# Ledger of designs, part 20: designed miniproteins, single chains, continued (2)

Each design is a single chain, and the fold is of that chain. pLDDT is the mean over its residues in the fold that is shown.

## One batch from the design tools (miniprotein)

Design m4663
Fold by ESMFold2-Fast:
Structure m4663 (fold): chain A 102 residues (1-102)
Amino acid sequence: SDVPVVVQPTKELTVEEGETATLSVTVTSESDSPVKVSLYAEKDGKKTLVGSATVKPGETATFELKNLKKEDSALYFAKATNTETGIESFGEGTLLTVVPKA
């Protein structure tokens, strides 16, 4: 299948305000073409692009979300796009919850 397979291994993550969250996305594909991984935050019915990276099939893209605020609590999902074919797929997402610092 030319469709990339997107794995977001973390389903839920809770961090304190001011901390950094690291989100990893692994992409596999039967194509040898590079894959563009785009990370989106989905909140209040809005999708916002947070970051992107281009990886080879079998590699992991890592996204570092720094200086987190409670407003950054959202579903973070990855889209993988085959750069040759334009075929895209989505990961299941990571639900990020940012809580007050104890």
Scores: mean pLDDT 86

Design m4664
Fold by ESMFold2-Fast:
Structure m4664 (fold): chain A 70 residues (1-70)
Amino acid sequence: SKAEILAATLRRELRELLARGEIPSDDELVDAAISLLKAGVSEEDVFRVLAEVVGEERAREIVERAKERL
């Protein structure tokens, strides 16, 4: 599905940024999370994608901020 493709693309892009020593900002991650949620990705799947790259604590904060801005 489109949602699955977007989630996979975000995970890949985040891993590539980290490999280059670039740390994505919380605001950039919130914007990405909002885009995924609007595209129909579940809250749980958005959290899982983010947590795999930036850790569970940061991922939880990002998802909550994204939900408040929907």
Scores: mean pLDDT 81

Design m4665
Fold by ESMFold2-Fast:
Structure m4665 (fold): chain A 84 residues (1-84)
Amino acid sequence: SDAEIARATDAIRQAGRDLGLSDSIIDATINAFIDFMRDYNVSISDTTVDQFVQYMIDNYALGEAPDITAQYRDIFTQAMQMIS
């Protein structure tokens, strides 16, 4: 739902800020999460950190960039903890 997307977006933005990550990484994480929810028809409650990170690797060619993959994992892990 729009309310679930808004809650997840706010959590990702806050997590990224708390981790001191750039606005570009935060915005990329938000956009990828929205795309993930749309592509797989999943809710926030059905999403795991590993599934989201795998989605990023498969759709954004991040397999060769472990530092960037780790940043996405850290943001999403912290955001999921905020909304759990």
Scores: mean pLDDT 73

Design m4666
Fold by ESMFold2-Fast:
Structure m4666 (fold): chain A 95 residues (1-95)
Amino acid sequence: SMDELVEEGEKILKEMEEILEQLRGYHDQGLISDEELQQVEMLLEQGKYNVEEMKKAAEEGNETRVRQYYDDLLDVYTQLLALYAGAQRRKAAAE
């Protein structure tokens, strides 16, 4: 349902915020570049936009729009997870 997709989107956004905080710690350790951190911040901003647009579309009863913004959110989340996985591998190699 649209409500279930919105709830899932909000959960994904919360996980993205938690990943950003971990990546800020990795940046402090020199495990990610300034450019990578900036990219992560941009991805979080895009994630927030998609979740807000999903909520708006759900209020309007527009299921097609909710699904489109959810798919965009998943793409953004996948990009963030790839950056996070790279940072985790560098962290493991540095220990």
Scores: mean pLDDT 89

Design m4667
Fold by ESMFold2-Fast:
Structure m4667 (fold): chain A 104 residues (1-104)
Amino acid sequence: SLDDEIEARIKVEKAVATLRQVLDELKKNKSVPKERQEELEELVDQAIEAIKNGDIDRAIEIMKRILELVKELAKENKEIPQIIVDGVEEALKLLEEAKKLLES
């Protein structure tokens, strides 16, 4: 329905905004090893491109990988801000909710 498409669009836009905030926090964080920071930045960019191309399934797959990596980093490094983990979890939740609306 049109209402479901509008709601899905709003959720996707919120997910992208949240991911951009996560990317900004990653760029400011000097406690993440450079190789891991570059990997996470590339994965976030890939997730945003997948969303832009309408490939929500691919975006969700990439987001699950980002979440796993960020949670592992947070366990190994106490200086990883919780806002990065929370942001990735919220963006993933929004994309999964958008997918359900678009599959209806």
Scores: mean pLDDT 80

Design m4668
Fold by ESMFold2-Fast:
Structure m4668 (fold): chain A 84 residues (1-84)
Amino acid sequence: ATEAEVAALAAKAREAIEAGDEEGAKEAIDKLKEYALQGNVAAAEALSELLALAGALGRDDVADYARKKLAEVRAAGVVPKEVL
C-alpha cells in the first residue's frame, strides 16, 4: 500500500471512531491490518494509534477489535514489536 492509502484509511477510521460508526471503523481497521501483515510499518502504527483513540473515547467494541487485529499482526512477526 502507498503512504497516501494508509493515511486515508487511518483518517477514515478516526472519523468513524469519533462519530460512533463502529462498522466503518472496523472496515478501515481490517484494511490497515492487511497492509500491516504485508510489512507496512505505517499501517501497524496507525492501528496502535486507533486503539488508543477508541479506548480514550470509550468505543470499547472498536478498541477490542483493534486490539485483536494488532495481536494478529504481532503474531505474524512481520513488523518489529517496538512498533506495536
Scores: mean pLDDT 82

Design m4669
Fold by ESMFold2-Fast:
Structure m4669 (fold): chain A 118 residues (1-118)
Amino acid sequence: MRAAADEAIRAAELAYQHGNKEAATVLASVAMALRAIEEGDYETAALAFNQGAEAAKKMGVPESAEHFRRAAEAFKNGDPEAGLRHVAEGLRILAEKSKDPVVQEAMRRVADAVEAAA
């Protein structure tokens, strides 16, 4: 979990430096959620994933937003395995829709780290 959170922080910083504020917000929300999960705080994790869903919706990717909402519900219901699968899928969809190849690759690295943690 910690490795996935650290990857998400690096990805958020990279997205911000590339001028993609909405992608940076999604990735920062994922990082906050993964840290909350490491602490056993699934309520904070669910809140963070819902914030990520709103940012993904603003990016024009409602399919990704839906996966982050499902992740939030899964963690709220005590199903971390299903939650992590939805996070990884949401990130992969965002990566596919990203026009910046550096941000796209950063999102894919976070998705891979999340899948490895599930």
Scores: mean pLDDT 87

Design m4670
Fold by ESMFold2-Fast:
Structure m4670 (fold): chain A 69 residues (1-69)
Amino acid sequence: ADAVAEARRQAQLYEDALKRTESIAKEFEADGTPEAKGNANLAKKASDIARANYEGARQTAEDLEAQLA
């Protein structure tokens, strides 16, 4: 029970991080300055990492739910 709740919470945190990094990347792309382009690239890399973390956490939550069902 607690393990499933924790896995769901972890997935939510990674989903929130993914949405935040995607939003930041779009904001920097809209700015158009050379510094903003660098920041947009960093935000895109952070978004890729956050997506992988979210997908992994979601899979873990689903696997735990399946084991307990």
Scores: mean pLDDT 80

Design m4671
Fold by ESMFold2-Fast:
Structure m4671 (fold): chain A 66 residues (1-66)
Amino acid sequence: MEEEKKKGIVDDFNAAADDIREYYEQLAKEAKEKGFDEETAQRLIDLGNEAVEKLRKAAEEEVKKI
């Protein structure tokens, strides 16, 4: 049963990570379409990757507690 909880956290993380990446990629694309520079678009992508890394680290900490 503990393994089911660990798998649930990993599955939830993967779903959240995909949603976060897609959201920031969409924001970066819209920023370019609205005339923002590529540097601004790249910062949005970097923010998405940073959020995913923080979420991954948090998920690993929670898995260790189970």
Scores: mean pLDDT 77

Design m4672
Fold by ESMFold2-Fast:
Structure m4672 (fold): chain A 64 residues (1-64)
Amino acid sequence: DAQRQQLRQQALQLETTAGVYQIAAASYAVSEKRDPSYRPLRDQYLALAEQYAAQAAAARAQLA
């Protein structure tokens, strides 16, 4: 089914994007331990990772 294939591709893309932002958030979390001024950047990328992960989960739920 083309619709299911499109949903799988969307879920994978969203999961990949969430992963990239999660890595960025983790990197800034390490920097924040040395300098608290990095906390807003960590929080921003963590929020983006959560947003994209939630969208991916919603797409995956439609495939179940």
Scores: mean pLDDT 86

Design m4673
Fold by ESMFold2-Fast:
Structure m4673 (fold): chain A 78 residues (1-78)
Amino acid sequence: MKSNTPDFLEKLARRLGASEDVAKLVREVAELADKLPPEKSQEVISKVQEILSDLARGRISEEEAKERLKKIKEELKK
């Protein structure tokens, strides 16, 4: 793996106070997105960043963040 995006987003999640479960899901989603065409990869990364921003601002719970990330991960595996 030659992309720093999964490492960056995982570190960002941890720095924002997200749980290990959320940080791991963020990394897994980013790794899957890295295998997509640039247009779709950008869309997925933007969604992940929005989830992390909402979580950091207290707009969503840890459980909601996990569910959103899990749903994205499931869609990327289909």
Scores: mean pLDDT 81

Design m4674
Fold by ESMFold2-Fast:
Structure m4674 (fold): chain A 96 residues (1-96)
Amino acid sequence: GAMSVAEIDVEFYEAYKKFMEVLSQPEIDEEELKKAWNELFEKLKQLIDMAPDSPAKELALAAYRKAEENLFTDPEKAVRWIEAAAVYALTAIAEK
């Protein structure tokens, strides 16, 4: 069958943890950061795509776009938008 919400949520959490680990290093490897970011954004997008069409899903997509926009200019702000997108996506899924 299709991957469950719980499986996607676990994979998203592991990708988020890895991204935060890379971002917290004293010397950030840009290639490693980009790889961790790509994995995190892929898992976040999968989580959002599992959500039914709702106001919460629209907020998740908006937060996802803002995270992409802020990644290179304000990484801390990008992290906050990633967290917001995940919360909105999980909220939309829970409203089924």
Scores: mean pLDDT 79

Design m4675
Fold by ESMFold2-Fast:
Structure m4675 (fold): chain A 67 residues (1-67)
Amino acid sequence: MSVGERMVQYLESQGLLDAAALAQRLIEEGASPEEAVRAVVSYLVKQGKIDQAVEVLQKYNALRAEA
């Protein structure tokens, strides 16, 4: 499973369904996992969900280290 797919699953598991849908769409359009994560973080920050944005970055860094 790609890093992008694992990030989408993580977002869904956290109940961040709008962020998961955004990431999934960007990946399907050919965006890199880095671009998708950047968009999700920006979205969460704009929504005032700073703690969730930090957790997303931590999860992405962990998954990237496995690859």
Scores: mean pLDDT 83

Design m4676
Fold by ESMFold2-Fast:
Structure m4676 (fold): chain A 64 residues (1-64)
Amino acid sequence: MEEVIEEMQREAGLSREEAENVVRGAATLLAEGFSEADVLQLIMREAGLPEALARRVLAYARSL
């Protein structure tokens, strides 16, 4: 679980708080009825994550 947060910090240069906010934001958008594709594109665009890492973040957010 913490591994995704650590990868976001290493690959995108995010702080722990910023990485946790991205995961929480993704979970909120999924709960509000946004499609997985739309959430994936938003994560990549706003957080600067590569697609492979963004897909892992999305999978983690779905587990919450």
Scores: mean pLDDT 80

Design m4677
Fold by ESMFold2-Fast:
Structure m4677 (fold): chain A 102 residues (1-102)
Amino acid sequence: MSAGELLDRAIAEGDMELLEEFKKKFDEAFPEERVPVEDLDRFLGNALATTVLAPYLDPDGDGLVDKARFFELLEEIVSGDYRVLPETLAEGLRESARNALE
């Protein structure tokens, strides 16, 4: 299973164990604490999380994503407990996921 497929499945099923498996693969690919946005996009491919979270992954515009923050945002998405993400983004995520299936 590719890393992007593993992440998409973790989000679709709300499976924290699949998310931990994704994190392990991510750590193996990116041992550094900061990851270039371009490398993250390439690693995840067409994963919904990359597209929707891009403004929240690099808010300072330095071209680098903080790995710990990325994992925290993924945990919110997989658990459905949106504490950091805005309500409007949460609604957009749900609508985009629904439209992708229909």
Scores: mean pLDDT 69

Design m4678
Fold by ESMFold2-Fast:
Structure m4678 (fold): chain A 61 residues (1-61)
Amino acid sequence: SDEERVKEVEREMRELIEAGASLEEIGKWVGDRVEELIAEGRGREAYEVLVVYGKLQEELE
């Protein structure tokens, strides 16, 4: 389902954080995922991924 894609992206994002990826590296990766979702016509899921990213950035501070 479309919800599974958002959860998969969130999980991969959290795994990058756990692996010690930089915030800049994560930001670029998220940007690439968002562009892919938009290109697939999944603008809502792209927005949800951005919301998840914002929350994770807050947690890392």
Scores: mean pLDDT 79

Design m4679
Fold by ESMFold2-Fast:
Structure m4679 (fold): chain A 112 residues (1-112)
Amino acid sequence: DIVEVARRVAEEMYRAYLDGTLEQWLQENADAVLNIKDPDVAAAVRAGLEAVLLAVALAHELLSGRISEEEAEEMIERFQEEILKETGNEELAQVARELAREFLERLLAQHA
């Protein structure tokens, strides 16, 4: 199930981010990601990783006052469109958007 793959990867990456071990986690998982032969699994892993990276970037920009909540929402919508364009998978694109929003909300709650 590619949706479960995307969600699992996003949760693992988010946990590594909170633990301050994100760079180590990315290095340890780089070989596994680069050796994924199934393009659907590779797309799901990429969607999960990019959703968390977007959430972290948007949280930083929102907390620094450089963007509005409306601009952050537009960026999440563009992210969904990019995943759809690259993968052709509407379900994966929707999950990527939902993950980016969920992890953004979790990150903002950490600073509340």
Scores: mean pLDDT 83

Design m4680
Fold by ESMFold2-Fast:
Structure m4680 (fold): chain A 80 residues (1-80)
Amino acid sequence: SKLTEEAKRYLEEGEKLLKEGKAMLASGTADPRKATGTAIRGIGLILNAKILAEQALKENPDDKEAQEVLDRAKKLLNIK
């Protein structure tokens, strides 16, 4: 569905930014505010991916791609 495709895009970009922000924080060589801001942006996009995937599953419970997005988003956000 269009919701599932959008959720996938948000997840991909959010995961990329979260990884980048975490790497910057771990390096100790980056601006901490820039590093934190990048990670927060990533988290926000992953949260949007989770919401869109949940909506897609509400409309089609058998949407395996939406379930995969939801599972990945929950893991990245540390939600069980």
Scores: mean pLDDT 84

Design m4681
Fold by ESMFold2-Fast:
Structure m4681 (fold): chain A 72 residues (1-72)
Amino acid sequence: SLAVLLNQALQQQGYTPLPAPLSNFVAEQMEQLELPQRYLTPVAVAIAAYQLTDPGAIAAYLVKLKAELDAK
């Protein structure tokens, strides 16, 4: 699943995996926003580096990322 791949990317970068509710939320938001899977590792790193633990903050970050990609 995308949530499993997200946590694998976090562990590969030396970060702690997200709890299942949060990792599932991130995966679902990425799918709803149609973010390509190639952004999975950058998204995982951004969540860890910005210490995003709030679903609202994560959603805002992903919406902004999607808008930046669509503006290109």
Scores: mean pLDDT 82

Design m4682
Fold by ESMFold2-Fast:
Structure m4682 (fold): chain A 63 residues (1-63)
Amino acid sequence: SLQQLKQFVEQARQKRLDVFNDPSVSDSQKEQISKEIQRQIEQKLKQEGFDVFTFDAPVMPDI
């Protein structure tokens, strides 16, 4: 489940990057898509029993 969660977050992050790098997408659409992706992440975190704050800010590497 943790690996699936990590993969989901990574996929969501790539989606955001692709949207922001697409010159054909308007700023309004970029914001809307970004909010939707964040909502999906929050929902997935809740489903897996994690707090949304876990992915709210960048975490320093533990190694």
Scores: mean pLDDT 68

Design m4683
Fold by ESMFold2-Fast:
Structure m4683 (fold): chain A 106 residues (1-106)
Amino acid sequence: MKPVTLSPETEARYARLDALIDAGASPEEVLKALIELVEQVKSRGDLYAVIDALARAAQHPRFSPELQAKLRELARKAVEMIQAGKPVDEIKKEILEGLRELLESL
């Protein structure tokens, strides 16, 4: 995992997400925790924590290959937007929309 500087709220939400994945939580619970993590994003450093969390969730063996692929694509989209110099709020909105769509498709 790449070292990142996190806000305290983002760090706490990331730790909760990590614990849910390790406990074998449902895709619905993990997606809800990811949405909560993204809502706490305050900086570009927090966005890297979100990308890492999306990649980690995408590797969870209890998720369908389709859900894993969509989570990886969302992480790639976020990286592209960061590299393109998009504002944090615009990137945050895109990730939240993608996660909500995935949650509704469950």
Scores: mean pLDDT 78

Design m4684
Fold by ESMFold2-Fast:
Structure m4684 (fold): chain A 80 residues (1-80)
Amino acid sequence: GMTDEELKEKLKELFPNLSDEQIDKIVEIAKDMVENPDMTVKEIREKYGEELEAFWKEIPDDAPEFRIYAKDGKIVLEEV
């Protein structure tokens, strides 16, 4: 799978205006999704909804869209 450092580097490239702490939180969420593949979208939103909402407020309108998902136990990060 992708290492924490590789994921953090990709996130910094996609969101250069986000703080290191915000990027670390996104990495934590992605790792939790990979480690708990049976976790529902509802459970993820309940656990991390507040933090994710704060991130969206700080992302500029011209920031690239991306998706993060777990595939075969690996974290995948793709720009839309």
Scores: mean pLDDT 66

Design m4685
Fold by ESMFold2-Fast:
Structure m4685 (fold): chain A 67 residues (1-67)
Amino acid sequence: DEAQKLIQLGEQKIKEGKKLIDEGMKKLKEAKNQKEMNYGIATVLRGIGLEFEGRLLIKKGKELLNS
């Protein structure tokens, strides 16, 4: 149903977001110049955005199940 699809999509986005945060953090640790640091920061921020979006989708899906 729609609620379960939203929860599954949200879980997928959280997993993808965590992977991007990990990748961005590794890039930040290895950064040798400002451009590389900026790229690492941007990657972490993208991951945080996906995690937030995923949590909202899960919340919406759970609310639909309780309706």
Scores: mean pLDDT 88

Design m4686
Fold by ESMFold2-Fast:
Structure m4686 (fold): chain A 76 residues (1-76)
Amino acid sequence: SPTVEAINEALPKVLTPEELREVAKKSEEEQEEFIEEVIERLRELIKDKASEADFEALVPEIREGLRRLLEGYRAL
């Protein structure tokens, strides 16, 4: 999927392992704020590579994936 490829290419540009470690130590409220910021950064970066509708369809999966990723970092 061109949209999935664009997201995977953009992810290393919108978050780092260092940010994930730091945010994982914060409150659930601050973690949710970070997730929404990452989604908006991804939206901006892929706007010329993928349709808005295709991106919106993937947002719930991206949101859940980021929550699980932060949970993993918090357990370390």
Scores: mean pLDDT 82

Design m4687
Fold by ESMFold2-Fast:
Parts: sequence; structure tokens; C-alpha cells
Structure m4687 (fold): chain A 90 residues (1-90)
Amino acid sequence: SELDEIVAEAVRELRKVLPEDVAKRFEQLLGDLKRTLEQAKTKEEKIEAVHKTALEMSMLMMELPQDLRNKALTIMGKTYDKVMELIEKE
């Protein structure tokens, strides 16, 4: 699915630029988001799930050194835009 491709691309990009332990934490959050989006029945539920995940990722990014934070923000920003576009297409 498009969602599978978006998540897989985000995971690949994160693993290239972040330490393995940090990348795994983001990967877990993205996996949880993907499962929630697949289970959600309404656009409102999907948007709420994306916002909740964005908040959790923001908290994780605040724990990172500035250089790693900037890299994570760039990848996550692109991923957020792609996921929101996918939801809007429904």
C-alpha cells in the first residue's frame, strides 16, 4: 500500500542518518502509527493518530542533540506531509 511505502521510506532514511538505537525508537512509533491508521475507520481518527504520533516524536526529538534533531525533523516533516496527503485523498 502507499502507507507501507511511506513508512518503509521513512525508516530507511532514519536508519541512514541516526544512531541505530535512536532510529529503532522512531521506527517503533511509525509502526504503531501504521497499525492505528489501518484500524481507524474515519478521517478524524486517522488525523488524531497522526497528531498523537507527531507529539510523541516531538518529545523524542527534544532528547536528541541539535544535529540529530534537525535530521529527524526533516525526515519526519516529509513523512507527515505524505501521510496527511494520503488521508486527504480518501
Scores: mean pLDDT 85

Design m4688
Fold by ESMFold2-Fast:
Structure m4688 (fold): chain A 77 residues (1-77)
Amino acid sequence: MGAGTAEVKETPVEGDPNKKKIELIVPIPPTLSADEAIEALKRLVPLYLQDKGYKVLEVKVERLNDEWIKITVVVEK
């Protein structure tokens, strides 16, 4: 999983310094349908964050347009 061109935004969760919201915008590969890309990201993103020592609380993956997918994850240390 390459992360070099994704936009990343991290926002603290209201009133909880141990939790944060991570927003990622990633391109849809031309060889995959949007649905296939969304299903892959729903499986891979939690595993990647768990390997880094985060507890994944919520994951949301949504299609923004024909070229981009937005991933929103809430994590805790």
Scores: mean pLDDT 75

Design m4689
Fold by ESMFold2-Fast:
Structure m4689 (fold): chain A 99 residues (1-99)
Amino acid sequence: KKKEEEREKELYDLAVNEGPEAARAFIEQLEDDEILRKMIELYAEGSAFPENKEKYEKELRDLLKEVNDRWNDPQKRAEYDAEVDRRIEELIAKAEKEK
């Protein structure tokens, strides 16, 4: 139970401290790889904290819009969605396994 509580706290801290603001900072300096990473983290936070799901989904939608505008490529968006789904499942499974 302590491990589960620590994991939940880490996921929450990641969303509030490194989520959208950190992603925006990296967007300025880096490419799409860092944006994808931040989007995955925000999705995982929304899944771990359903009560805050709408907030994280909104932030994810804002990031997705920015990514779509920069990439201007529907294929890249589909690849992002697939990778996001895969990694979210891995992060959730890892957190649950820590129980």
Scores: mean pLDDT 56

Design m4690
Fold by ESMFold2-Fast:
Structure m4690 (fold): chain A 90 residues (1-90)
Amino acid sequence: MAAARRAALRAQLAELKKLLAEAKKNESDVEKLEKLVKEAIEKHNAFLAQLVDAVDAGLLSPEELAAFSAQLEEFLKELNELTQLLLKKK
């Protein structure tokens, strides 16, 4: 069901954003930051696989895919900033 798959993708994207917010709160704690960044990468990979499956199944319009891609690009930019910060602290 297309609506249920789209709702699940939006929920997963919200969870990714929540992980980034939690990582930012723990920016001074290297161990917590590392754990949260690792969890964000793992969940991002799972989300990307599900997004590709949804595209292949024809469940997303080009406009919907563009919207998800834009939000995912913003997420990756923030994740990269946190990863660089983590590397600088190690």
Scores: mean pLDDT 80

Design m4691
Fold by ESMFold2-Fast:
Structure m4691 (fold): chain A 90 residues (1-90)
Amino acid sequence: MREKLEKALKAIAEEVLRFIEKETEPEEFIERVKKILEEYGIDEEFKKKILELLEKEVPKVREYLESLDEKEKEEIRKRFREALEKGLKK
């Protein structure tokens, strides 16, 4: 379970970075996360809760990111990228 969850979280973190970079739209991001959770065999109840949370929060996050100026957006992307590189460096 935990090893599969760790791999799924890494894949999800990469998709979050793409979403912050505006390479994916909210619907595409949610669909990609759903496929990752299904591929790694994440528990159905846990998967359902994650997807419900994403469907609710992802549009709000997109709206928030769109309200920021370009410098603020670049700082968020840079910080997330740095955190991803350091945090997933196990």
Scores: mean pLDDT 72

Design m4692
Fold by ESMFold2-Fast:
Order: sequence, then C-alpha cells, then structure tokens
Structure m4692 (fold): chain A 79 residues (1-79)
Amino acid sequence: MEEEKARFLQLLDIDGKGEITEESFRELAKRLGLDTESPDSPEFKAFVRAVAERLGLPVTDRLTEEFLNKLKELQEKAK
C-alpha cells in the first residue's frame, strides 16, 4: 500500500480510535469546508467519491455502511 493512502486513512480516523465512523468522516469533510448538511449535497457526494477513488474502493457517492466497512478493512490492512 502507498504511504499516501495510509496517511489519508489516518486523517479519516479523526478521533484516533482506529475506526472510521460516519461522525469522523463528516467531521473531516466539515473541516475541509464542505457542505455536510445533506447526503445529497454535490460537495459531500464529490468528497465521498474522491475518498473511494483515492483508496481504490468501488466508486460510490454515498456514505453507506458498506463504504464505512471498506474503510475499516483498509485500516486493518494498513497495520
């Protein structure tokens, strides 16, 4: 795995507990100045898509439980 992907996963784990949650993901997006009020926000959808593409995950524009589970799998692999 590329070091850039590992560092990006650490940024998504904003609370440092080793698990990326919906709360930590939204908090990161908010810190980046993105509109997180609605899952249908074009900015938030673009952010979710960009995260999926950067990490080599199946393309998605929604913050789903499946997407969060894939992020967790990548964190385990990065150990």
Scores: mean pLDDT 70

Design m4693
Fold by ESMFold2-Fast:
Structure m4693 (fold): chain A 61 residues (1-61)
Amino acid sequence: MNKKSEEEAENRKKRIQDLIDKLKAGEITLEDLSNTEKVRLYGYAKKNNDPLYEKLKEYLK
């Protein structure tokens, strides 16, 4: 809904994709993520149907 936030949305998307790639590669685990990162990843991973979204759901309560 914020037109001028397009760049921020792209930046956030790239950051989330990087985290997902690392998680899938086994470089990091969900426990390595902060609560804020888990919340962001939950929404993104759920949209992409990644198994990470189920694990994140448990951590987020």
Scores: mean pLDDT 70

Design m4694
Fold by ESMFold2-Fast:
Structure m4694 (fold): chain A 94 residues (1-94)
Amino acid sequence: SIEDFIKRLEKSVAGAEKAVAQLKENNASAAELDALIQLLRKEKEEIERDTKKVLEESSEEEAKRVKQITEEALERYERMIEELRKWRDEQLAK
């Protein structure tokens, strides 16, 4: 269902945010930051693919809601990736 898709998406975003927070607590190395960047990019691509599939099975109103929620989730992933990249570059400059 669309509701199940939304719940899975929210869980994925929360998991990603938790992983970023954990690396901050652990003074992560540049290699650990790069590994999470690669993982988050993969998860972002999976969200984009799953969203396309869900949209094919959605009503017009459901499609609007799915697009809005997934766009917000993808923006959050992009912000996390950019933060991790900046942090990795700062670690490499030290």
Scores: mean pLDDT 86

Design m4695
Fold by ESMFold2-Fast:
Structure m4695 (fold): chain A 59 residues (1-59)
Amino acid sequence: SKEERAKREAELRQRGLKNYGEILAFRGDEEKYEIGKKALEQMKEEEREQARREAELAE
């Protein structure tokens, strides 16, 4: 649906993607789409983990 697509787009942009077209390139291949999405999640999680550790050490 349009709402479901908009929600997914917002989530992907939040992860540092400036263009949904980057993900659309994999939409015909669900396996590649999931791999790409997970890779982006891993990269963002690593940055978040670093910030979290710094915050924990500061406290």
Scores: mean pLDDT 62

Design m4696
Fold by ESMFold2-Fast:
Structure m4696 (fold): chain A 51 residues (1-51)
Amino acid sequence: AAIEILNPKDQLDLAQQLKAVYDQLPPELQAIFDENIYATLSDDDRAALDA
């Protein structure tokens, strides 16, 4: 993405940080992560996160 618009790397970095602490999150925050962060990632970004 261009510097002037939302950078997909920032979204992936945030998703990676949240996934690293996922097991420590309460179930409500785990659900929010799954539905609002993980589900909004591109197929390529989800594949990168799952690797």
Scores: mean pLDDT 69

Design m4697
Fold by ESMFold2-Fast:
Structure m4697 (fold): chain A 100 residues (1-100)
Amino acid sequence: SLEELVKELFSIAREAVEIVRKVDPDTAELLEQLLKEFEEYVKKHPDDKEGIIEMAEKLLEFLRDVLERLREQGAPKETIDRLESLVEKFEEILKKLKEL
C-alpha cells in the first residue's frame, strides 16, 4: 500500500516534469532534481512514512508554485489544465498516504 502510493506519486511527478519541460525547460530541471531527491530518499528509507510525506509535501509545494508561475506567464490553457489535474491527483494520493 505505501509502496503503491509512492509509485503513483513518482508517476504523477514524472508526467509533470514532461509537461513543464515543453514550456519551461529550466523549471523542469529543478522539478526533476526534487523528484530525484525524493526517489533517493525513498530508496534509502522505504519504511519512513513521515519522511516520505515531508518530501512529497515539498514536491507538491514546488508543483503548485510552478503552476502559478506558468499561469502568470500565459502558458497555454491545455498545459495549465493538465498540470492542475496532476496537482489534484498528487494531493489525493498524498492524502491517502497520510491516512495509511
Scores: mean pLDDT 88

